# Designed miniproteins, single chains, continued (4): the designs that were tried, part 64

Each design is a single chain, and the fold is of that chain. pLDDT is the mean over its residues in the fold that is shown.

## One batch from the design tools (miniprotein)

Design m14180
Fold by ESMFold2-Fast:
Structure m14180 (fold): chain A 90 residues (1-90)
Amino acid sequence: SSQQIIKQAGDQSKDIYDKSSQQLKDKGDTDSEKNSKTTANAVLNSLKRSLKSAESHAASSSQNKKSPELSQSSKQVLDIIQQTIEQINK
């Protein structure tokens, strides 16, 4: 499902970022770490906006314009993205 693909992409992106951030931190390269955090935040926030836009478009075209299950699934994916943003910024 699209939700599984997005979750998997999020999980993979977080893992790659965490490993890269740790390597930069170990080297004492705080400027590169800050740049990486800025880029990751921009990408993740863009993904959140894209997901919301895609859902709005899909809802407008579907017979079920207001699906509670779709909204709940979207909230779960958005929550994963938000948690990833919070972890990156810790």
Scores: mean pLDDT 65

Design m14181
Fold by ESMFold2-Fast:
Structure m14181 (fold): chain A 51 residues (1-51)
Amino acid sequence: LSDLVGLSLTVIDNAKDPSKLPEGDALIDSVLKAHPSLGEGLRQMADVARS
């Protein structure tokens, strides 16, 4: 959780860069499996960044 800011930035950057979308989606999926609430937050951040 100390790396939460880094994870959030990585998800946002991957969402903005189409070449990195698979990495971002895999990261979100992994977090969703371990921490559903946190993973849902990251998914929403990625969706906003893609919009």
Scores: mean pLDDT 67

Design m14182
Fold by ESMFold2-Fast:
Formats: structure tokens, sequence, C-alpha cells
Structure m14182 (fold): chain A 69 residues (1-69)
């Protein structure tokens, strides 16, 4: 189970990072937009926020699946 535990741990670290970015969206969304070559408009920030929320949901679902295996 070491390989499984390592994978779950890595996914949980990614989830924590995404949660921090979502909680601090006002700070991080403009920086993420700049990193992608996009102007930090409200439209672009809203799109990026939705992407982060989707990624967090997908990672949480992956952790759940691994725990059920």
Amino acid sequence: ERKKVARITALRIEIVGLEYEIENAEKFLPLIAKARGLPPTEENKERILRELERERRELREEVRRLEEE
C-alpha cells in the first residue's frame, strides 16, 4: 500500500494548494491570468476560478476512488 498512500498524499497536497488559491482568489487569479498571457479581467478571473473549483472537485474524487480500491 506504500504506492497507494504516496499517490493519495500527493493528491491531497495538490488539493490543499488549490484550496489556498481559491480562498485567496483576489490575490492569485490575476497572477494566474498573467502566467497564461491573459489580461486580468473579471471575465478571465471568473473563468480561472471555475477551472480551479473543477480541478479541486476532480482531485477529491480521485482520492475517494483510491481510498475505495
Scores: mean pLDDT 82

Design m14183
Fold by ESMFold2-Fast:
Structure m14183 (fold): chain A 110 residues (1-110)
Amino acid sequence: MALPEAPAEPLSSGELVKLILERARASGLDVVTLEITIRDPRTGEVLASGRIVIDLKNVANVVGAKLRIIGLLLDAALASPDEKTILDVVVRLLETGEVFTYRVELVKPP
């Protein structure tokens, strides 16, 4: 892997969401803005992107942010013709400037 944060094996969507929230909480900030870009690792094509604001003090907002992250992953998976899709997820914390790259495997529901 080219980046230390990219795991050798792909993550599930739930594992990705957990790791993103752990990074957000590690910032020490009450409110964090995530800039998320999802790419096809084979082509580098951007399949989905978005900005998500997380109010870490608001449980309903944290749940909403988790659902928005999952929604971006589903949008990217739907852009792929493959039943099983491997995605590169690049997450930037706007407040800290930190950038993290994750690899995720999604299986489309039947």
Scores: mean pLDDT 79

Design m14184
Fold by ESMFold2-Fast:
Structure m14184 (fold): chain A 69 residues (1-69)
Amino acid sequence: SEKEARVAAKALADAPTPEVARQGARNLVKQGFDPELLLKALEDLYKETNSPERKERIRAAIEAVREAS
């Protein structure tokens, strides 16, 4: 769902490292999470985020979702 995608995107943005965010995104898609919903939630969160560290995690997650699609 869109709500679940938003929760997942926030968890990825709060990951301890960009690599953990990347792996988390890959695992979500592998487990059957809708890549289009997850990608949209990550892109929306990126636009709303001012933290450079969170932006790095979001970017890593976006790349991973695109590669897994």
Scores: mean pLDDT 86

Design m14185
Fold by ESMFold2-Fast:
Structure m14185 (fold): chain A 79 residues (1-79)
Amino acid sequence: VEEQREKVRKFILDAIDREIADLERRLNYLKKQGKPEEEIKRVEGEIDALREVKAYVEANPDMSVSEIQALYDELLAKV
């Protein structure tokens, strides 16, 4: 039971880390291409929101998968 919960939690955190890395690569591409500042700011806001989700999940190890999903949806909706 504890091992299964830890595996799911690690999977979610690893997925967030990969999403952040993908967005950071996109941000670097947009900056190099001279894309509109609005698009750059949007991607930066999404990265910041994902980092906030990760920090909150790491601070709250007893969160359920559904609680993590609700937090993700709430913080990304504010971007």
Scores: mean pLDDT 79

Design m14186
Fold by ESMFold2-Fast:
Structure m14186 (fold): chain A 55 residues (1-55)
Amino acid sequence: DYIPLDKIEEYLRKLKAVTGTDPVSGNKDTLLLEFEDGTVLDPVAAYEYLKKNPK
């Protein structure tokens, strides 16, 4: 609710889903995102990180 859906989708495209995405079951219990520098964050923290470190 704190992140615009369209904006977070753009950010997520540059990140790797680290856990929780099972294409067989389609269940996404845990979603973490890995940045190029190896930082792993949840989607909210990832948005904040990208906001401060625009590339």
Scores: mean pLDDT 56

Design m14187
Fold by ESMFold2-Fast:
Structure m14187 (fold): chain A 82 residues (1-82)
Amino acid sequence: DERKKKIQEMLKKAEAYKERLEAELVAAGLDASTARVLATELASALFGLEFAKYAGDEEGAKLLEAELERLRARVAALKAAL
């Protein structure tokens, strides 16, 4: 089942991204709770974006792309404030 394999790849990518980002944010000096929330939000948005693109959901993809950019900007601002 090609669909199941593709979704599984997207999930693994999002999980790996979450773990790396959470560890990076904690190492940068963010508290563990804030790091976990931000890493989870970014990983969820990344999974959603890849799934929307796979499904041909142009509207959903645009919304998730904008959300990812906002979350990335927030992470950068928090790192700069440390």
Scores: mean pLDDT 85

Design m14188
Fold by ESMFold2-Fast:
Structure m14188 (fold): chain A 64 residues (1-64)
Amino acid sequence: SDETLKELFENQEKLDDLMRKNSDFEQKYVKRHNEVLEETAGSSRDERYEKLTKMIKDLIKESE
């Protein structure tokens, strides 16, 4: 849905900015992101988006 895609991009953009300011945090994100991509390589796009969204939200919560 358009709303889900918008939320994904907004959260991703916020996370990208946060990572750019902190190299250690960026390394953690890149590692987890690659793990999700590898785990979902044969999965549907929707499943990948769900796992990526959850991971991003978890990382944002950790940063708080």
Scores: mean pLDDT 75

Design m14189
Fold by ESMFold2-Fast:
Structure m14189 (fold): chain A 100 residues (1-100)
Amino acid sequence: SEAELEELLKEAEELERRALALVLRVQSDPNATPEARALAAELMALSRQIGALRKKLEEAYKNGDEEEAKKLKEELVRQIRRLRELIERLEAMYQATRAA
C-alpha cells in the first residue's frame, strides 16, 4: 500500500542519515581503528545502494509496475536490515573504545 511504502521510505531515510553521521564521526576521528574505518566504508556503500533502491521503488509505484515494486520492496527491506546491523555494530565499537 501507499502508506506502507511511505513508512518504509521514511525508515530508509532515517537510517541513511544515522549512517552518514557515523561515517562522518569515523572520518573525523584520528584514532579510528582499521575495523571502524572498514565498517564506515561499508555503511557508505550500502547507504548509496539503499538510496538507489528507494528511487527505483518510487518509480515502480509511479509507473504501476506491481511486480517490479514487490521485488524492489523486498530487496529494500533486506538492505535496511543489513544497514541497521552495521550501524549497531559500529556504534557498539565506538562505545567499547570509549570505555577503554
Scores: mean pLDDT 83

Design m14190
Fold by ESMFold2-Fast:
Order: sequence, then C-alpha cells, then structure tokens
Structure m14190 (fold): chain A 82 residues (1-82)
Amino acid sequence: VSPEEIAEGIKKVYELAKKGYSAEEILEKTENDKGGYAAAAGVYNAVEANGDLEQIKKELVENAGLSEETAELFAEAVELVR
C-alpha cells in the first residue's frame, strides 16, 4: 500500500468517524479498499492499545511519509472513535 493510498484511506476513515461509526463498523466499510482498510485497522489498533497519538503522528510523518495534516486527521479519527 502506497503512502498516497494510506492518506486517502485516512481521509475516508476520518469522514466515517465524523458520521459516528464505530472502529469495527469503519473496518467493515473499508473491507474492499486496501488503503482505507489499512487506515481503519490503524485506528482500531490505536483505540484498542490506548496508543500515544503524538508518537503515532510522529511515526506516520517520519516513517510512513505522510503529511502532518494527514497524521492529524488520523489522530482526530482515533479521538472521534474513542
């Protein structure tokens, strides 16, 4: 999965989270979208593990090649789903 596909997936997951879908429902809705599913799985795992969002954002930017804007959308999706 490319960084561009992950970024589009994060945007999709963020929109679903804003609509009030649970982490599990977002996983189901992204099942046939590899970038969306990867982003949804990331959000699900961050919620389940009670992950440090600042560290996760840093890793998304530094290691996954995502923009700071996209990493922030991921963190907001996790907070919306919690």
Scores: mean pLDDT 83

Design m14191
Fold by ESMFold2-Fast:
Structure m14191 (fold): chain A 77 residues (1-77)
Amino acid sequence: SEAEAYHAKGLEAYAAGDLRTAADYFAQAGRLYAEQGNYEKAEQYYLRAVILYQELGDDAAAEAVAAEARKLLAPLR
């Protein structure tokens, strides 16, 4: 699936030390899993992205992704 492709790209970027690209790909994987209704996987990938943005010191990106996750994964939209 497209979500699995972004997961693979995220792992490749992470292995290369490109934490920002890895975070971006994991955020996109989370979004795609949420669109599929797979909220468990969406939460896992959003969390990975938030952690990587925090490691980069990019609090704005971390907060934006966390807010998107709360909105998409909430019981009521």
Scores: mean pLDDT 84

Design m14192
Fold by ESMFold2-Fast:
Structure m14192 (fold): chain A 64 residues (1-64)
Amino acid sequence: ALTEEQRRLLAVFDTDGDGTLDAAERAGITDPADPAANEARLVTLFDRDGDGTLDAAERAQMAA
């Protein structure tokens, strides 16, 4: 299940409301100048198993 923080980030950046972030929406939540903040933000949104790491399946969800 999504955490409250994950739900808030999706609500802010998922403008079409489909529960999935496209490439443009992901670009809005990542900053190439700060890779550590990018990783923390993506983990918050897509870490479904709560292990603090994005696996290949979770990264595939971001790409879809």
Scores: mean pLDDT 56

Design m14193
Fold by ESMFold2-Fast:
Structure m14193 (fold): chain A 93 residues (1-93)
Amino acid sequence: SLERQVTLSMLQIMIALGKILAERGDSEGAAEAAERAIEYLRKNRDLLDPDTVREVEEKLRKAKELAEKGDTEGAIEELDKASEILSREEAAL
């Protein structure tokens, strides 16, 4: 559906923003971006596969926790994993 594709695209944009902020050393901004992505995912969870929602939320929570601790490299790794899971969801149509 169009709503599903828009949701996946928005999540990817939010994750990309989090990665850019983490790459710049903005750990607070990266944590905020991850939290916003979690909230957006939760509001739109019914549009996505439940296993995808669970896995992506887990990676985004880990990214937020690592960013809050100043581990920007760890945050980027978890954001990349979330992005890969979303890409598989998009391809599975």
Scores: mean pLDDT 89

Design m14194
Fold by ESMFold2-Fast:
Structure m14194 (fold): chain A 95 residues (1-95)
Amino acid sequence: MEEARKALEDINERKRRQRTDMSDARFSATVRSLEQTFELTVKEKQLSMEKVEELNRRYNNVIESEKGRVQRELEEHDALLKKERESFFKQLEEE
């Protein structure tokens, strides 16, 4: 039964890693999109430094919001894996 426990742990670790990689890719794509929009807006509108700082603050807020979303998704995924692991171990102890 120890071999089955280890196999489940390995599967759960692989799922966690895949989720982290997916979240990082999505975050990176969001950051690139925001950077391109910011650069285009600054160039086209020849904005004052005050407006450039305001837009930069807004983009940073969106980036932090996306970072928070990614972190929440990872925490929710970890909670699900923990619940599955606890259920599996409980079944092993009851057998």
Scores: mean pLDDT 65

Design m14195
Fold by ESMFold2-Fast:
Structure m14195 (fold): chain A 80 residues (1-80)
Amino acid sequence: SVQDYIEQLLQEGQRKIVELMERALKEKDPEESSKIVDMATEISKIMREISIASKTDDDQAMQLAERLKELIKKADEYLE
């Protein structure tokens, strides 16, 4: 279902936030560390928006889910 898909994607997003924050803590360059934290923050924001939208508007939730997938992919490319 749409709800099962959203729940799975939010779990993936939460895992990605943890991974990014662990990388940020190990990063010696403050500017680079800040960029990683900003990426985790953007993922967190979109996850909150998805959680809210999923209660009232499946179409909006799915559009936001696509954005979350793009952010996770960008984070994966950044983390290598």
Scores: mean pLDDT 85

Design m14196
Fold by ESMFold2-Fast:
Structure m14196 (fold): chain A 94 residues (1-94)
Amino acid sequence: SLLDEIREILEEIIELMKEKGFPESYIETFEKLAKEFLSVFPLMPEEEQRRLLETLREILERLKKEEDMDKQEDLALQIYVLLADAVSRVKARL
């Protein structure tokens, strides 16, 4: 399912951030947002779910290849903003 695919990607992002030495507080904040995102993901239109899945896959692949810490932080921030914006859009409709 799309939910299982998005969960796997978010878990992979979190593990990658741990491997790259991101601060524990940053990872905890990200994990909290990821949990909230997963709770509202099934409420999104399928078109939005598919778009988010594709975008997150693209950023994850870039993050895997990036060796510069400042650029890694920028990519992680892009994911954070993407998830936060999506959560806000769903909550605004409820």
Scores: mean pLDDT 87

Design m14197
Fold by ESMFold2-Fast:
Structure m14197 (fold): chain A 83 residues (1-83)
Amino acid sequence: SAEEKSAEGGRLAGEKAAQGDLMGAKKAVKEGGSSGPSGGSGSTAGVSARRQGLDVEEAAERGREAALLAAQGDHRGAAEAAA
């Protein structure tokens, strides 16, 4: 489903962004769909997790949750998950 594609894209984007691979993060969100909030949430979660000192697995999970919430129209929940 579109939500599952967005969630997987967000997970990969969060993982890549937490590793400092911003190009890989962009590729992951592109595969999950180019919707603005959904595509950006996973990458944002990864960058935020890196700044907070969270591990890559935590960043990936937060990216997945943020993208899934955004795909469901819960932009507030997505922003909270990404932060």
Scores: mean pLDDT 68

Design m14198
Fold by ESMFold2-Fast:
Structure m14198 (fold): chain A 84 residues (1-84)
Amino acid sequence: SADIDAVTQATIQGIQDSVDDRTDLIPFSVADAIFQAFRANSSAPLQQMMDTIMDTIRQIAPTSVSYPMVRGIIAQIRNIQAQI
């Protein structure tokens, strides 16, 4: 739970930073496709967490997100997946 909370907080902070930068953006549809590919290779608990993360991204940046941010989120989720 603590690790999931840490990933959630890192995700929120990074999305906020991405919105502020606005210089290295990809369409939300591309970010969604990346997350869906990762979700397909994840356990059910991680799929639920990823759904929550994607909902957060959609609310803060509905049209585009930073690619470095998406990579950072995936790396954090993979770290949590390895522990669970």
Scores: mean pLDDT 64

Design m14199
Fold by ESMFold2-Fast:
Structure m14199 (fold): chain A 97 residues (1-97)
Amino acid sequence: EEKKKEIEELKKKAEHYKRGTQVSVDAAVSLAEKKYGKEYADKLRKEINEAIKQGPEEVLKVAETADEEIRSLLTNTAKQVKKYNDYKKKAEELEKE
């Protein structure tokens, strides 16, 4: 039961960063729509969602294709994804012990 509490805390941290990822993606896509229109924003959202599944390094590659303001937001998205993956992995490793 002690290890179960540690696993629950790590899962809560993972969920926090998963929500942070979604918020930062929505901010980047909203800014993209305001600056470049809906078609650009829709394409960007699809590219970001696919990159998130592959990891934070792929999110950074998408960020490099964008302008400075959108790139800054997507760099934050990559940081949130990395922390989510790190905490999720720690929880899974503890469950296997």
Scores: mean pLDDT 86

Design m14200
Fold by ESMFold2-Fast:
Structure m14200 (fold): chain A 78 residues (1-78)
Amino acid sequence: DDEKALEYIAKKLKEPLLAGDWEEIEKKLKEVLEELKKNKVSPAIQAHIEGLLLQLEGKFTPEALKKMEEARKLLEES
């Protein structure tokens, strides 16, 4: 269920995202990605998280920042 996976991700990332703790965000994304892979959750959601994780690890681009800002807005509304 993609909806439940997104809620789980939002919950794990809420405090680190609001605090701007990129190291904690990276750590939580790795934990979530590993859990999703073990449970064979939607490949689309896995790809989105993998893309975001790669941006955090090696590329802090405007595109990555835009994706993080969109995620932050969703978390603030939750």
Scores: mean pLDDT 66

Design m14201
Fold by ESMFold2-Fast:
Structure m14201 (fold): chain A 61 residues (1-61)
Amino acid sequence: MEEERAKKAEEEGRKSFKNMSREMLEAMAEGLGRMSAATIGEEVGKEHLEKSLKKVEEHIK
């Protein structure tokens, strides 16, 4: 039945949206961390990057 295919497509669509949002947020967090590293230094930038990525993961979960 096409109903099963429609349901599967809906789930795949949702999964794709979540994956895209997660990748986008991770990319933004990495960008911000790199900017911090360029301004203050690699040590601070790396710490900001890791914290930003953790926050993104917590938000997406």
Scores: mean pLDDT 65

Design m14202
Fold by ESMFold2-Fast:
Structure m14202 (fold): chain A 82 residues (1-82)
Amino acid sequence: SAKDALEQEILDRMDERLEAVKKESLENNASVEEFTKKVNEVYDEALAEMEALVGPLSPVTLATLSLRMAGAEVDYKIAIAK
């Protein structure tokens, strides 16, 4: 549906923001805690954008956003190997 397309566009932008945050965090030798704070900011922005454009979110969509956050955190921990 048109809403599914909008959700995917927002998720794609979220993925781009998470990658940018990861690169910046690695360049600045950010701690996992500092990185997690930035990931939470990206999540809040994506959630707000999706609610504004799509309306009330399904539990599946909310889970998808949360899984992207968790994945980013795991990937960062692996990248720093600390």
Scores: mean pLDDT 83

Design m14203
Fold by ESMFold2-Fast:
Structure m14203 (fold): chain A 76 residues (1-76)
Amino acid sequence: PRDDALLARAERLYQTAKRLYELAKSGKMDKEGAIQQLKNIIEELERLRARATGPAKARIDSLIEEVKNLLEELEK
């Protein structure tokens, strides 16, 4: 189903976001580059959310909030 594919992509984006956050936090990646990539991931997740329905939409909304929290932690 469409929602399963959207969720799989959203979960991969979230895993990428967590990796970017850890690399920036450990000093292995510049914070500004990581911030820009996290913003791009949020935009992609919002596009996926717009296409999703029901429980899939709720899960993607939760992932967007988690990525926004990672972004806020890097920006202080």
Scores: mean pLDDT 87

Design m14204
Fold by ESMFold2-Fast:
Structure m14204 (fold): chain A 92 residues (1-92)
Amino acid sequence: DLTLEILKQTLKLYEEAAKKDGPLSDLNRIWAEFTRRLLEAFERKDLEEAERIIEETLERFRKELSPEEQELLDFIESRLRGLLLQLRRALE
């Protein structure tokens, strides 16, 4: 599944970024944790849990990120919601 492969690559990218000293290391660590949980929920086909994880992660970042960074978050939100819709349709 291309979607799961993208999520796995995204998780790896965030985990590697979290190892580097930088202004976003904590943010990247949080992204890695939530991406891992989201991937596990998708692999279990737990759409309700996946949707909850996305909502909680996006709400948290909207409060902490700059307006410019929030534009990227809105793009990510749109893609993740699209993936949830596709997964929901594929499961039933």
Scores: mean pLDDT 68

Design m14205
Fold by ESMFold2-Fast:
Structure m14205 (fold): chain A 86 residues (1-86)
Amino acid sequence: SARERAVERAYRRAKEIALAAGASEEDAERIGRAAGELAGAILAGDSEAAARAAERLVEIGRAAGLAPEDIEEILTAAVEEAQRAQ
């Protein structure tokens, strides 16, 4: 489905950005999954779930040692992939 493709693209794109920013494979995997969850929540129209998913993504990115600009790029990627699927 378009939703499944958006979640998968958000996951892959976020993981690639995290790895390029110096995250470990384990942290990049966690970041990718969180970005996919954010895209999925946006497409479901669940504003509360989307807000929680975005907060979780920021927390995971900070814990992984990512710079604020890299976290913002990852958030933007997840939102863009959700918007393309609408």
Scores: mean pLDDT 90

Design m14206
Fold by ESMFold2-Fast:
Structure m14206 (fold): chain A 84 residues (1-84)
Amino acid sequence: HMEEERERLKRSLQNAAAIALSDPEFAELGQRLKEAIAEMDTSEEAWREALQLEKEYAERVSKFLREAIDRGLERMAERRKAMA
């Protein structure tokens, strides 16, 4: 079912937008994704736009998590050196 597959994809995108909106770091991108999702059913171009925004969100989350981990490791290393 093409409609079932599209509904699953749309539901996945809606979940991504909701998660993004809950985080101040991604709220603006989440809002843009939410707006794109509202227009998804109007055209194939709108569907592609929503998919592109989801990809951008995934890339930004990956970068943010990597940077957050790196900052955490740096803080831990600094604290360890202060104790030595």
Scores: mean pLDDT 74

Design m14207
Fold by ESMFold2-Fast:
Structure m14207 (fold): chain A 99 residues (1-99)
Amino acid sequence: MARERLIEALRKQAEESRKLAEQSKNPEAKKSFLLAAKHAEEAVKAIEKGDDESAIKHAGEAGGHAAQGYVLLGKADKSDIDKARQVAEGVTRQALEAD
């Protein structure tokens, strides 16, 4: 179901973000990836509590912080931060509304 797939995707995103933080040599990128992981974990908790509004917000923050980590590593553009946030919020909203 869409909600179960969303939870699994967010858990995987949190794990991957923590791994990127551990592998990163840039301290600011490490911090950004750790924030991405924390927000993805908070999004899962919000979904499990039925707090769809908080889930959308935390999923967006997870996407934004992950993109910021890549920008700090020279692998993405600053404009990708807002785009990643908006995409993550939109995908999360659609999955939560879809059933």
Scores: mean pLDDT 87

Design m14208
Fold by ESMFold2-Fast:
Structure m14208 (fold): chain A 61 residues (1-61)
Amino acid sequence: SEADELFAEGKALLDEIAAKRPELTDEQVANARAMLEELARTDPSFLRALNRYLRRELAKL
């Protein structure tokens, strides 16, 4: 589904950002991942916008 694809993309982007930001704790990353999963279920349009933002932020790292 589109929600599954958006979550998979967001999760991959989060993992790449976390790899480049050693100040992020495992707990913070896990909480962010849980938020992405909830957004995929409740507000996929917001998750699509958030994934666009995450792509831009990753490009700066």
Scores: mean pLDDT 86

Design m14209
Fold by ESMFold2-Fast:
Structure m14209 (fold): chain A 98 residues (1-98)
Amino acid sequence: MYLEKARELEELAEEHRKLAEEYEAKAKATGKGEGERYLAKAIVHRLLAALLEEGARAYRLAAERIENGEPPLSEGEQAMIILGDSILESERSRKAKE
């Protein structure tokens, strides 16, 4: 579970890194106002990649903690899973009454 989530985030981070590199290359090739626009897009994609990599790292650490018998999830992640599960059950109960 956690390793699968880590892989999903790592794949998305890789896509954003590639986009950042493409926009950085376009910014360097374009010596006008469009170069600044490409640089801004590159910065946004670099930031998104970094955030996704941090998320992937958190999931990999969670998997490692499971091996050590420790709680794998942060308090925030645990709360989000509980809320998500509750919402899903509510939705399923609603549809079962059709």
Scores: mean pLDDT 70

Design m14210
Fold by ESMFold2-Fast:
Structure m14210 (fold): chain A 75 residues (1-75)
Amino acid sequence: EFEEQKKRAREFFEDVKKIEELAKKYGLSPLAKEVIIARLRGQDRLAADGFALLTPEEQKKVEKVIEELEKIRKE
């Protein structure tokens, strides 16, 4: 029970660190970063609402970061 919770928490914080690195690489705003985190957490409605508030340039950056994260997560 505790081991499973620690493993899931560690994996989630590892993903958040990867998001921080990619956000710095692509110059994402704090809102754009939060949209990616919301998607990662399965908060699809919150992620969609936040995404709609982004500029078209930021939306393209978010999509690119999500594609890179999905490649990492799939393997």
Scores: mean pLDDT 75

Design m14211
Fold by ESMFold2-Fast:
Structure m14211 (fold): chain A 94 residues (1-94)
Amino acid sequence: MMAAKEEEARKIGEELAKKVLESAKEGLEEMSKTESKEKVEAVKEAYKKVAEKIGEVAVEAALAGGDPFEAALRYAQTEGRELFLETVKKLLEE
């Protein structure tokens, strides 16, 4: 049965997404002291979208027999960074 492998992959993805959001929380709390509420909310939404994608990429890598942590890191350094910046820009410049 594939259920055990799929459940383990999902758990890895959820844990990685949670770690991204927990790391972002500290930065968001610091930003809230000097930045506008609108800017903080835009950055928070961008982190949420990137965390969701990191989780998805990690699950796909694990199911393919790859390293979910390496896949997540690569995404965060490439497409994830672009998604973050584009999301913040779109929310603030709309």
Scores: mean pLDDT 78

Design m14212
Fold by ESMFold2-Fast:
Structure m14212 (fold): chain A 92 residues (1-92)
Amino acid sequence: MYVAEVTIRGPEETRRYRFEDEDISTLVEKVLAQIDEAFARGDAVEIELKSSDDPELAKRVARALANYGRIRGYRAEVEEKDGVATVRLRPP
């Protein structure tokens, strides 16, 4: 099981989503949809990604998500602690 908690911080509101899936590709598709909408609005994004079954793949996906933000002009930071990979994406 893969779990992603996505927090999107805009000027008017903060939105929080939780996605769970056995398939990492399906989880990533759901997360990318929310990130793309956030990028269109210029919102800040925080993603906490974890897996009990494959934490190393979760970490690799987190790094890929950080790079996805960087390519789009966002400042990206990745923190890996206690089996959780946190990606923070801030507008330029």
Scores: mean pLDDT 85

Design m14213
Fold by ESMFold2-Fast:
Structure m14213 (fold): chain A 65 residues (1-65)
Amino acid sequence: SKEALIGEILGPLRRLGASDAELARIGTVLEGKSEEQLRALKAALQPHLDAGDLAGAVATALAFK
């Protein structure tokens, strides 16, 4: 589901230390995306998550089409 994919994206960002304000902003952006776009974004975030790069992960989530 779309809600599950959003949770799968926001969960790791919270664990990396994203603020509640950052998570709310990202969540709003993700609500406008399709499940296909959310799966693609989840894949694009993985290198940043593996590197512990919160700034890169947040930037990627906000800029992703």
Scores: mean pLDDT 85

Design m14214
Fold by ESMFold2-Fast:
Structure m14214 (fold): chain A 76 residues (1-76)
Amino acid sequence: SVEEQIKALEEEIKKLQQELADFQKLIERVGRGEITKPPAPDLTSPADFEKKKAELQQKIAEAQAQLEKLKQQAEE
């Protein structure tokens, strides 16, 4: 149902927003020198961090756009 899709997207957005917030905090801590070792094998350079941040931001934006569309459909 539309209601189930809305709920699933809201939960997905919440998870992605939490992941982005945690990741932004990690980037800031690395930038301050609080974390000196790579936090993951695929996160070894500043470019890797920026790429992952951009991917998370894109996923959130896409999920939010889908949520808005479904909410508009539910109002009809």
Scores: mean pLDDT 77

